# Ledger of designs, part 14: designed miniproteins, single chains, continued (4)

Each design is a single chain, and the fold is of that chain. pLDDT is the mean over its residues in the fold that is shown.

## One batch from the design tools (miniprotein)

Design m12447
Fold by ESMFold2-Fast:
Structure m12447 (fold): chain A 65 residues (1-65)
Amino acid sequence: GEMTVADYLSVYLKDVPNEVKGKIIEELEKLFNDSVHNTPLSKVLEYFGSREKLNEFIKKIIEES
């Protein structure tokens, strides 16, 4: 099946506190108007332009938490 944002975040954020994970999920769901379990990773990567830019967005939320 197509990899979802939730699948990616489960690996990328495994060592991140649950409170911060929740904030990252909230911001992504707000941007795409859909659950991270329903949002294809490919769609998110197209929006940000690259995995590196997606990771920069996530890092900013972590640093502001």
Scores: mean pLDDT 85

Design m12448
Fold by ESMFold2-Fast:
Structure m12448 (fold): chain A 97 residues (1-97)
Amino acid sequence: MENEEKIERLYELDERYEREPTPETREEVERELAEIFGLPVEVIRELLEAAESGDKEKFIELLEALKKIYKKHQELLGRPFDESDVERLEQAIEAYK
């Protein structure tokens, strides 16, 4: 997709996440992350809550569940699976172990 825009938005969201002073900012981050990753807001919310609470186990569990959902979703839609997306997700899981 539009990689340059996606990367720029991720950097902006990282800064907002670090500075998050209000629930309003959190909701904005949730919606923007959902749009960037093409995920339901509910999934992003669970990931952010786990990360913010320092619950590494829950965060890892959610990332692994997301990986399975992505693979099944691609299979059901008949779209080719991008191995690089799986590798990045696996790297993220490893980073939080």
Scores: mean pLDDT 61

Design m12449
Fold by ESMFold2-Fast:
Structure m12449 (fold): chain A 97 residues (1-97)
Amino acid sequence: MSPEELEAEIELSVAILVISVALVTGGVTEKDVELATKSIERAKEHVEKAESVSEAVVNEARALLELAKEALEKDGEIAEPVVEKAEELLKLAEEKA
């Protein structure tokens, strides 16, 4: 695994953790959206710099998008930026796989 792929996995894991905890603890807040979108942006930067990424990165990005869509369904428009960023990240990861 390249250093860029490892950093992407770490940032993906952080975004997944933030949204998962928010969904269990009463819904996504503005602070959760900011933290998750920042982690997704950093993951996207690392995926872009990687020569290729494994299917594990694609699967994690897909899991993040599913969680973001669940947040949008439960909490509404506040979660929309997380869905948008997660969709962009998944598309980029699929192109690099």
Scores: mean pLDDT 86

Design m12450
Fold by ESMFold2-Fast:
Structure m12450 (fold): chain A 94 residues (1-94)
Amino acid sequence: MAELPEELDLFAKGVELLKQGKYDEAVRYFEEALRRSPRPSPLMLLALGEAYDKAGNYEKAIKYYQEFIERAKDVSPTLAKYAEEKLKEAKEKL
């Protein structure tokens, strides 16, 4: 597509911030992307979970990892397993 939807542009900025270690800013961009998405992709939920985990908000990280696993378990078993390990690690930090 010639023009990205606003939510995808926000998501891409969040990914870049996450790569830069700006976890609190990444969270804000991912939350805004999610809020604007009528049907957020499972990958947006995983990214938000990782951003919260790295920001130290383990309760919200757990929430979004669980939502990702529920939506991805039959579509992407490898990513679901990755999210399950991240969920376990986040629970251990709580």
Scores: mean pLDDT 80

Design m12451
Fold by ESMFold2-Fast:
Structure m12451 (fold): chain A 114 residues (1-114)
Amino acid sequence: SPLMEEALRLGREVVELLREMGKTKEAEELEEHLKKAEEALRQGDYAEAIEHLLKAAMVLALTLEELGKLEAAAEVRRYVGRAQDALDAGDYEEAVRYLTKAFEIGLEALREML
């Protein structure tokens, strides 16, 4: 899915920015979830891939809270909640669409700190 590829690409950009900021532990935790999502996708398990992307987006939200980016963190959490609801409904495309938005928001907030 082009949306899944975009979500993974944005997640990797978040990892790179966190490493540049010296947030090595948070970057490693987020990267582990992205690798698990890619592995699930290779196995054709879209639901498991989305579950790992949800975990990656939650690491992002917690990291934004630690950095004092409370508004961006709250927005990421709202999209994570919508993605979970979509996943629970079996709407995988909508879940990935919300997760893509979560990573875009987090990436923009982190770039503003550089």
Scores: mean pLDDT 91

Design m12452
Fold by ESMFold2-Fast:
Structure m12452 (fold): chain A 62 residues (1-62)
Amino acid sequence: MMVVSKDELLKLIGQILSLIGDIWDLEQQLSRDPNNAELKQKLANLKGELDKQVQTLKNVQV
């Protein structure tokens, strides 16, 4: 488990919230153009980054 400061934890939470917003925007775009391979690729990349950040958060101790 990784030990972090409260400030580092808040930064991580902020990054996760930003990624969630970006994912939501891309999902809205994909709902209008469901066969767009570029949007699917971008969405997959952002979901991968979100999973990575969430995994980091699960290993955090304050």
Scores: mean pLDDT 79

Design m12453
Fold by ESMFold2-Fast:
Structure m12453 (fold): chain A 96 residues (1-96)
Amino acid sequence: MEAEKLLEQAEKAYEAGDFDRAISLVEKAIEVAKKNGDLELLARAYLTLARIYYKRGEFDKALEYVDKAMKIAESLGNEDLVEEAKKLREEIEKQR
C-alpha cells in the first residue's frame, strides 16, 4: 500500500537524521491509513512519529503518540506493538 511505502521512506529519513522529512512522510502515512481504515498501519505510524519526537527531545508529543499507538495496538490484540509502545513509553518517562 502507498502508506506502507511512506512509512518506509519516513524510517529512512529518520535514520539519515532528517527529522522534518520523516515527520512529513509519517503524517502522510497517517492520513492514508485513516482513509483506508488500516488500524495496524496507523498504530505503526503513530509509534514511528513518537520515536522521532523522542529523538528531537519533544517528550510530551512523543508520549501523546505512544499513547495513541498503544490504544490502537491493544484494540487489535497486537502484542508486539503493545510491547514496543510500552518500552518506548518507559524510555521517554526516564528522561522527564
Scores: mean pLDDT 85

Design m12454
Fold by ESMFold2-Fast:
Structure m12454 (fold): chain A 73 residues (1-73)
Amino acid sequence: SEAEELLQKARSLLEEGDIAEKNGDYETALNLYREAMDYAQEAAEKSDDLDLQVEATLVLIRAAIGINALEKK
């Protein structure tokens, strides 16, 4: 479904953000985490599937943790 494709994109962006952060590319990591949150939120909004909504929420939480950690540097 479209929601599943959006969730897969969100997960990919989250992984890319983690890699950028590990490499010290903090601006790139912040942008990728923000994009991951946007895609995850859209995935949750486009689906009434509770399992997908939970998975999307976990991506949102993980991306938010990354953003908060980088903003405190």
Scores: mean pLDDT 87

Design m12455
Fold by ESMFold2-Fast:
Structure m12455 (fold): chain A 110 residues (1-110)
Amino acid sequence: SSILSNINKYREGINKVNEMEDLMKQAIKALENGDIQTAKKYVDKVRKIAEDVTKILNDGVRKKVNDLLDKIIDAIDNKDVESAKKYATQLVSLLGLVLIIEKNYYENKL
C-alpha cells in the first residue's frame, strides 16, 4: 500500500540520519585534530546522504538542510569546532524530527 511504502521510506530516512550523525562525529574529530580536508570529506558524504533523504521532504526543509551544511563547512574553514558542533546537531535534530513526524503521520492512517 502507499501508506506502508511511505512508512518504509521514512524509516530508511531515519537510518540514514543515524549514519549522518556518525559521519559528523568523524568530521568533528578530524577538525579537532586540525585535519580540515578530512573534516570536509566527511561533510561531503553527509551532503550526499542528505540529498537522498530530503527528496521525500518539502523544499523548505531541503533549503534549511543545505543552509546548515554550508554553515558547517564555513565553521570548518574557520577552525571553529563549537560552531561546527552546533550546526551539525541542528542538522541531525531537524532531519530526525521531521522524519519521525512524517512516519507517525502515516502510521496513524493505518
Scores: mean pLDDT 88

Design m12456
Fold by ESMFold2-Fast:
Structure m12456 (fold): chain A 118 residues (1-118)
Amino acid sequence: EPPAWAQTSGYMTADDVAVAGELPEPPPADYVVIEATLGPLTADELEALAEAYRRAAEAARAGASAEEVVELIREALDAAGVRTRVGLALRRDMPPEELARLLERLADAYAGMAALQR
């Protein structure tokens, strides 16, 4: 179940989704925030994001910390010039394999959006 602070702050949780233009405040220490976007992007930009999320999933499986994975995604969104972002709040103790599967699902979603824009 998503914590009340995540719903109130406009964060997306694993089980709940809220649209947020900006991440309003930091989550509690037991959580990390993976940033994503639903904003308008070109097919090439969506493919680049899909690849970045796949690489983040591989890093998680290779033993990267949740904080390292978060930073890889943030850098990719910054490089793409993405200003409208939503936060996906996840527990820091999430198993690496579950984190990797979530990132792969996000990558598949972006790849699917890119295909629809061709």
Scores: mean pLDDT 69

Design m12457
Fold by ESMFold2-Fast:
Structure m12457 (fold): chain A 61 residues (1-61)
Amino acid sequence: MESNRQNLIDMAGSQDSLSPAAAKAILRASGMSDEEAEELAKRIHDGKEVAKLAEEIVRER
């Protein structure tokens, strides 16, 4: 849900590392397509990096 975008970003950033599945789910929830989220999740495993990307996506949308 996009109602609480800050919660999504905070959740990602609070983790030292995320599984690819978790990173993909957070990116998708932030507004990224399934395909793009999967590609980014393969490259970015750090929770803080995922949070940064999710924040940028949410701000754009």
Scores: mean pLDDT 71

Design m12458
Fold by ESMFold2-Fast:
Structure m12458 (fold): chain A 61 residues (1-61)
Amino acid sequence: SAEVVAALLSLPPYHAAGLIIQELTDPSASEETKARVKAIFENHLAARLPAELRARIEALL
């Protein structure tokens, strides 16, 4: 988890957002995986993203 957070925070915001969207839209992703991705987004990425990308990700939660 900490390794994944550090990796995402090292990426450009649009790349990090793309990975979050990919995971949230993957029908094979477990509820546990989606919950972790949601927590990473809310705690580490939401404030760093443009409002448009933030709204797109929030619509998937």
Scores: mean pLDDT 77

Design m12459
Fold by ESMFold2-Fast:
Structure m12459 (fold): chain A 82 residues (1-82)
Amino acid sequence: SLAERLEELVRRATEEAPEALEEFEKMRASGETTEEIPAELEEIFEGARIYLEGLREGNEELIRKGRELALEGARKMAEQRL
C-alpha cells in the first residue's frame, strides 16, 4: 500500500540519506508545495513524519500514531480515485 511504501521510504531515508528527511520537512514548511497537495496526501506526509519522529525517539505511541495517520490518508486517497 502507499502508506507502507511511505513508511519504508521514510525508514530508508533515515538510515541511508538523512538529507531526504530534510526534504520532507522543507516540503512541509514551504507552504507553496503543500497548498498544491490534496489534504489526504498531506495526512500521509504528516503521518510519515510522526512515524519517523517516533522511530528516532523510540516512542511507541508516536510510531503508532504516525502509522495510523499515514494509512488513513492513503485509504481516503484510494477511495476518492475509485
Scores: mean pLDDT 63

Design m12460
Fold by ESMFold2-Fast:
Structure m12460 (fold): chain A 90 residues (1-90)
Amino acid sequence: SSAVEEMLKLLEKHVKIAEESPEVPQELVERMKAILEEFKKTKDYKAAVERFLDLLNEGLASSDNIKLQLTLGAMDTSLRALYVVIEKEE
């Protein structure tokens, strides 16, 4: 479905941003990649969004690093925005 394709592209973009951002810990990058790989297999975009948002919220709660907070916060905002758009169209 278009919803699966749009969500896949956004999550792939988020993983790439995390890999390229020095402020994002490697452990967090690997956990993001694991969620993306599971999503590629299941095509369950709702489960992928929930797991990714939980991970972002965990990262936000566990660190006072302003650059990390801004990076993860931007990812959270974009992911929630796309999810709302997809749910309204379906």
Scores: mean pLDDT 87

Design m12461
Fold by ESMFold2-Fast:
Structure m12461 (fold): chain A 93 residues (1-93)
Amino acid sequence: SKEIEELTERLRELAKETIELAKELLEAAGKNQKAISAGIGAALAAIGAEFLAEKLRNGKASEEEAKEEIERALRTLEEVKKYLEEKLEEVKK
């Protein structure tokens, strides 16, 4: 459906934004082990979201199941993005 397409596109966009923040954090992290771990974890979460988006586009999942999984992944990435922004602010000081 159009709703699933719009949610999937939003998921891909948020995953891309999360990867870019993770890269910025890793570049700024230096020897900060917490920042390095946060950057790697966020990159993995974003890659997982991209795989989910691709599988849902190619799969025969019900629209209700697909919508629930995408909305769950969106919530997770929004939390991860906030965490990255907080860690990046700490590392840049």
Scores: mean pLDDT 75

Design m12462
Fold by ESMFold2-Fast:
Structure m12462 (fold): chain A 80 residues (1-80)
Amino acid sequence: MSDIAKQTIAIAQKLLNGEISPEEAARQLRELAVKAFERADVPTAQALTRLATRLEEGADPKEVAEQAIALGQQLLSLSS
């Protein structure tokens, strides 16, 4: 689970820095959602899917990145 959390934060940071497009960030978040689902972590998969969908629908990348960082930090706290 900590690997999904760390990857979520990394994607969000790249999005905030303009290193990846919102479309690319959405794709990477969907890939993490699939991994979470395969591990039977349905709440995490749903949260990641919602963030990806918001980016695809033209939501502010900064707001979505902040939400993704918060999710990743929450997942890290649950993993300790």
Scores: mean pLDDT 83

Design m12463
Fold by ESMFold2-Fast:
Structure m12463 (fold): chain A 78 residues (1-78)
Amino acid sequence: MEVVVTVPQSAGATGIAAGLHNAGAGPRAVRAASEAAVKHRGADGGTGGQAVQEALEKAGLRAEVTSTAETVTLRVVD
């Protein structure tokens, strides 16, 4: 399933992980994103988004991250 999440930069990795869960991402994606969010708590959305992307890809999922000054968007296929 393909899931797309957009969060403010201030929401960081925690916002991305919560967004994936709320959008109905599979348990593998939610676990990987949540673990990355704990490790990168307090990081900005760009740093956090990249960390979540890396964790998702390590878990065997395809993920793309796009960052602007205001938002970070993550697209994942699980």
Scores: mean pLDDT 78

Design m12464
Fold by ESMFold2-Fast:
Structure m12464 (fold): chain A 90 residues (1-90)
Amino acid sequence: SDKQQRIQQLQQLKDLNQQLRDALLAGDTAKANQLADQLRDLVVSMSRDPEVGLIARSAFNTSSKTATNEQQISYSDWLIQLYTQKIEEL
């Protein structure tokens, strides 16, 4: 169902952002870049849902090469909380 698909997509976004946060905290640039690519692909797959698509697009901020590691970590933490809340609301 649309609800189950949305929950699964939000859980995937949450998991990838948790992994990205951990990679950034460890200073693992190669791992962070791989996770950023996975987040990009996942966001593209979600683009048709206006609600989830908007939330998914926010994941690109965590993967931005122009942001500092501290800014990316802060965004990742915020997104994890946001995705958790959205899953609970569904």
Scores: mean pLDDT 73

Design m12465
Fold by ESMFold2-Fast:
Structure m12465 (fold): chain A 96 residues (1-96)
Amino acid sequence: AAGDALVAQAQAEIDELKTTIDNGYKNVKKYIDSPDAEQVLKAVEEIIKGEIRRAEALVDQASVHPQAPQLRTDLENAKAYADKKIEEAKKLIEER
């Protein structure tokens, strides 16, 4: 179908976002006992926000494709996962 390449690219960016969230959370945990833990979290949040913006742009470009509703659902789930992991990281920093 026309736009299949855009759908594939959008899905790849959503999958990369999930990987970035997991790696970012692991990085905050690695530095949890460091005074730099809050700076590490802020850097992770900035990277995640940038990847969300790229994924949103690609999903928007694929908006006329039959798979667009599923891409929007996958992106919203990834965004919710990011919010959950960021809040978990904040809690770890507060409880150290």
Scores: mean pLDDT 87

Design m12466
Fold by ESMFold2-Fast:
Structure m12466 (fold): chain A 92 residues (1-92)
Amino acid sequence: VSAEEVSNALKGLELLKKGATLLKDQHSVELAETYLTQLRSGEAELTEELRDELLLQVDIALGIVDIKLAVGMSSPELLQARELLLKARSLL
């Protein structure tokens, strides 16, 4: 794994954290913080398995946003969260 791939994953996790904060999803905020800390400290390595796990977490958060939009919930925060999560997915 290249330094650029690690940098992109860290940026993706920061975007996931921001999106989850806007969604008031404390569990996903704490999960993103945990992986940010572990990757920054070198306690965890960015493997294909970890990348797939992070992508799954982003896809779950996007699914929640899409459900909320489908039931008529719409707010600037929800739309901003969706944009942040799509950018996070592109970086992972």
Scores: mean pLDDT 84

Design m12467
Fold by ESMFold2-Fast:
Structure m12467 (fold): chain A 88 residues (1-88)
Amino acid sequence: SEAERARAAAERGAELAQKLGYSHPDIGKQAAEGAKRGTLGMGASPDAAEAVYEGAQRVADTPGQNSEKGREAADRAGMLAVAAAGAG
């Protein structure tokens, strides 16, 4: 389903950001909001947007480094989730 695809994409994005050691509650929340907005902008369902948000929040729940590069990594994770949700 669309929600399942979005969740898988968001989880993959969150895993990537975590592997890079870039995690912070505020950064994860910002990435999740961005991914959700992008998903809705692509015409995805609210369920898909919520799944993307949940996946991105996993970055925020992991203690890690907080830096400008961390923000970039979180933003990239969100963008990857949005792109995967839109591409199928």
Scores: mean pLDDT 55

Design m12468
Fold by ESMFold2-Fast:
Structure m12468 (fold): chain A 81 residues (1-81)
Amino acid sequence: KEELIEKAKEILKEAFDKATELGNEGGRVSAEGQRKAAEHPDKAEEYLTEARKRISEINAERQKYLKDALDKATELLKEAE
């Protein structure tokens, strides 16, 4: 019973840690895109569009990790009851 709860917590922690890493990566992509846009105003739209596309991909990956982990943790917690 307790082992299933601990396993669920571990899965959630790993997924949240991964989601945090991806969030930090998205922040870096955003900052780099803004920096390149400022340094090259003639290509600003291109750099910002590329950054937005990458951020969208990262956000989709984050949502998938969190959803998969929540589903697995929920299953384990129900078994622990």
Scores: mean pLDDT 83

Design m12469
Fold by ESMFold2-Fast:
Structure m12469 (fold): chain A 64 residues (1-64)
Amino acid sequence: GPAGEKAARAAIEAAEAGDAAAGAVGSWQYHLVGGVTEEASRRAMEAARAGDAAAMARHIREGL
């Protein structure tokens, strides 16, 4: 829904700004509201743990 999409966009913006932790948290919150698939959330979290903010943003965007 709109709240989930807004959360995902905020997570993408945070990740692209280099804040991988904030991006990862946003991805999980979006998953809980039914916006991002579980697979996309897992891949985004793995990218965040590796410090790859660009890959994290891509996975969140693909889950939209």
Scores: mean pLDDT 67

Design m12470
Fold by ESMFold2-Fast:
Structure m12470 (fold): chain A 110 residues (1-110)
Amino acid sequence: SLDDMLEKIKELIRQSGLPQEVQDLIIENITKGVNYWKDSPLMPDFLANMQATAEAVRQRDYDAARKHAQATVDTAMKIEMVENTPESKKGKQYVSYALSLMMRELERQQ
């Protein structure tokens, strides 16, 4: 289920070793973003890319994290474009912020 995929993403972020306050912000922003898109047929693709990003961050694989984060952003942009609603745009803003937090903190740890 989509809820099971989201819970797995949260688990991976909690296991990432990023600072707790950054983990909390990432989880909050992903959850808010996903809530705006809950009926999108692209949601499974988005969550799969997000899960791959979170796993790469947990493993400290910067190149994989960057690649999967870009795929996640691309999927979020497709959801925004296809749905063309204020809600879809807001969802993309929240998830983009979460991804930027993950990548900046991962880069700091290099």
Scores: mean pLDDT 87

Design m12471
Fold by ESMFold2-Fast:
Structure m12471 (fold): chain A 85 residues (1-85)
Amino acid sequence: DLQRQQLIVEAEALRRAGEALGDKELARYAQQTVEALKQGDLKKAQEYAQKAVQAGGDFYKTATPEQLKLLEEVAKEAEKRVAEL
């Protein structure tokens, strides 16, 4: 399923963003989203993805300009990987 593969790539990008920014909650929920997608459990994947977005949103209110630039680089890499699918 091409759509599932694209979602896995995006979730893995969020996990890397969480790791790079030191947001352990974002990284953890993004990883759980990846695992749920691989298992075909779309309901759990949606639940974990929502928790990852919430963790990331709260972090960005306190993020430095350097951390925001790092996130932009991760987003560009994710877009490139999705385009290769």
Scores: mean pLDDT 73

Design m12472
Fold by ESMFold2-Fast:
Structure m12472 (fold): chain A 65 residues (1-65)
Amino acid sequence: DAEERARELILALIRGEAEASVPREEVEKLFGVKLDEETLTAKGSNGKPVDFKQALAAYALVEKL
């Protein structure tokens, strides 16, 4: 399920355990939003590029619940 996957992904990102970025198209479909390149190109604590916008959106979803 997309929502459960997003929750697991954001928790992994917060813990610094995430190993890969999520494609922009998948993030847009998952959250029904439109993302810019600037908001997608962020670096995690491990120095790898991270889909920052998805992390924020998923975190907001989990925090709301």
Scores: mean pLDDT 51

Design m12473
Fold by ESMFold2-Fast:
Structure m12473 (fold): chain A 92 residues (1-92)
Amino acid sequence: SRKKAEEELKKLLSKMSKEQQIAVLYTSGELIYIGAQTDYDLNRPDAVDVLLGSADALEDLAKEAEKMGDLKLAELLRKRAEELRRKAEELA
């Protein structure tokens, strides 16, 4: 379930320094965003579902960044989530 995935992510992050946790959130956000953009650019049949699911994942990462006090990273992740949602709406 989504709640179990969030709890497992929190356990993994708690074993790292704050700087390492922020780096993991940033890198994860970049990979999610690049993957979603690639599906969009390649005009894949599942692009809408991938864009929306990726936007949800980026919003979850933004909440974790915000809890760690990295408001700049949280804002970046939310802006990217909004961009992916707009692209999904354009394809729908």
Scores: mean pLDDT 84

Design m12474
Fold by ESMFold2-Fast:
Formats: C-alpha cells, sequence, structure tokens
Structure m12474 (fold): chain A 70 residues (1-70)
C-alpha cells in the first residue's frame, strides 16, 4: 500500500541521515556516500525492503565503529 511504501521510505531516509551523521563523526563520508548510492540503486530497482535493510545495516555498522573508536 502507499502507506506501507511511505513508512519504508521514511525509515530508510532517517537511517541514512543518522548513518551520515555518525560517519561524519568518524571522518568517513565516503562510507555514507557509498551507502546512499547503494540504497538509491535498490530504490530504483523497486526493492523497498532491501533499501530499508541496507540503510539500517549501514547505521548499525557506523554506530558499532563509532563505539569502538571511543
Amino acid sequence: SLAQRSALLGETVRALTEAREVAERLGDLAFADQTASEVLALLNAGDLAGARQKALDALREARERYERAQ
């Protein structure tokens, strides 16, 4: 449904935004840019669930890297 699609896109955008913020603190914007490109490719292919999962996985990885750096 449109509501389900909007929810998935909203979660994907929020996860990408948070991942980029964490990547900036790590000094690794290349990671954020590559993740955004991969998520966009999945969205263009119509894989909304895959795009959301990719964004969440990237956020998790960025957070784990940030915690290890402290």
Scores: mean pLDDT 87

Design m12475
Fold by ESMFold2-Fast:
Structure m12475 (fold): chain A 62 residues (1-62)
Amino acid sequence: SVAEKQVELARQQAETLAELLKKLTGEEPKVEYEVVDETTIKATITTKSETIERTFTLNEPL
């Protein structure tokens, strides 16, 4: 479904950001996903030095 593809896209974006942080910091980041509501997914990327939060808004409900 379109929603499934959007969730996949959000995951890919979070993974890309995590890889960038790993390259910049030399640390292995921890990525956590939270479904905030039917159209919003929150990704939290944690390293020893920083915590970064990204929210993804879906065009269709989960």
Scores: mean pLDDT 75

Design m12476
Fold by ESMFold2-Fast:
Structure m12476 (fold): chain A 90 residues (1-90)
Amino acid sequence: DKFSEEIAKKILEKAKGDEDKIEELINKIIEYLEKLAEAIKNNKPSSEIHKLIEELYKETGIKFSQEELAEILSEHLGLPKSTILERIRK
């Protein structure tokens, strides 16, 4: 997947070739993606979703675009990307 490869590249760049850091970053990203998926599934307000996105950046140091997050969450939740993107933006 084009977007999964883009995310993988950001992880590799942030880890600077350190395999242990790559695994740590992947685990943190999965943790926050699961939290984001749960927030979207439970119709949490956009402010809560925005807080989780900010925490993801704070914990990993990797900046994900709303587009990239919407693609990942769309695949995970089986919802249209447009639906998830609307939830992230509003």
Scores: mean pLDDT 77

Design m12477
Fold by ESMFold2-Fast:
Structure m12477 (fold): chain A 91 residues (1-91)
Amino acid sequence: MKEEEEKEEEKKFEKEVEEKLEKLKESAKKLGLELSEKQLEILRLQAKAKYYFEKGEIEKAKEYLLKAMDLAGKSEEEKEEALKELEEAAK
């Protein structure tokens, strides 16, 4: 039964992402740069998109990528191109 292992891996990944974002936020603050909650959320969504892409869950990867691009203020055309690139990379 690998379902419990998969849930633990996802939780571990989420924890690693949060720890990396916290370190990035602290490093940016030391450089006189302040990362907004919006910027942190974009990075979090991009990390999730990459995680699901690497697991072969392309539909979930697309969903998180679109959410990240929406928060980043990307156009509908830029979103369409990014989804196309992700589909080509999955082949």
Scores: mean pLDDT 77

Design m12478
Fold by ESMFold2-Fast:
Structure m12478 (fold): chain A 90 residues (1-90)
Amino acid sequence: MSDEQRAHLLLVSAQVLYIAAVVEAELGDYEAATESARAAAELAKEAARLGNEEIRRAAAEMLEKGARKLEELGVEEAAEILREALEEIE
């Protein structure tokens, strides 16, 4: 598998975990939401490291949107994790 193919797969996986974090937060499971957000952040950072400009931009957009959404849902720890990951890939 090429680094670009791996980066794309990691980004898709990060997006799935971000969706899980939002669903968990909406259900009031803030601990699960925080762990899903942590996993999403790690995969997004790895995707940004291996990927091209398009993948880095998509990862950054996901982390920014995710941080805002989780903060809106009251999961401050999860939002902070995604914001820190965004800062690391910029």
Scores: mean pLDDT 88

Design m12479
Fold by ESMFold2-Fast:
Structure m12479 (fold): chain A 91 residues (1-91)
Amino acid sequence: SRLEAAAKAGYEGARAALKAAEENGGRLTPEQAAEAAREGVLKAGMSEEGAEAARKAAIEYAKSLGQKELTADQAALVAGLGGYEGGLKGT
């Protein structure tokens, strides 16, 4: 279903963000978290339009946190939410 596909995109985005944070000393920029959201949508097998929507959504979620650098948990949250939103649009 569309919801299952979107949930997978969000999950894969959050996983990508956690992995990237491990490689970067536990922190990511908003742009890096947004790339993780994009990657999650593509890994879920969805469209480039959905991936771009995920990246934009993740940037807006990151802006709401008001920080230049995100903790691993914050990056996973914004990448997961962005990926889920992009997944809904990419279906």
Scores: mean pLDDT 85

Design m12480
Fold by ESMFold2-Fast:
Structure m12480 (fold): chain A 70 residues (1-70)
Amino acid sequence: SMDEEIAALRERHQKLVEETRKRTEEYLASNPDLTEEERQFVLDVEQGVIDILNAVLKLGEEALRKRAAA
């Protein structure tokens, strides 16, 4: 059903966001000599990835709703 497909997309989105945060934490922990500017850049990249994941989820939900209405 559409509701099950949307639920699956939301679960996948949550796991990808969690994995993204984990990779960022591991990278920062492995590179303690980074400057403040470099650390901020890494955090900005993380936020950019999360913003893309959020946009993809929104588009995916809209596509599923449109398909169900057809």
Scores: mean pLDDT 89

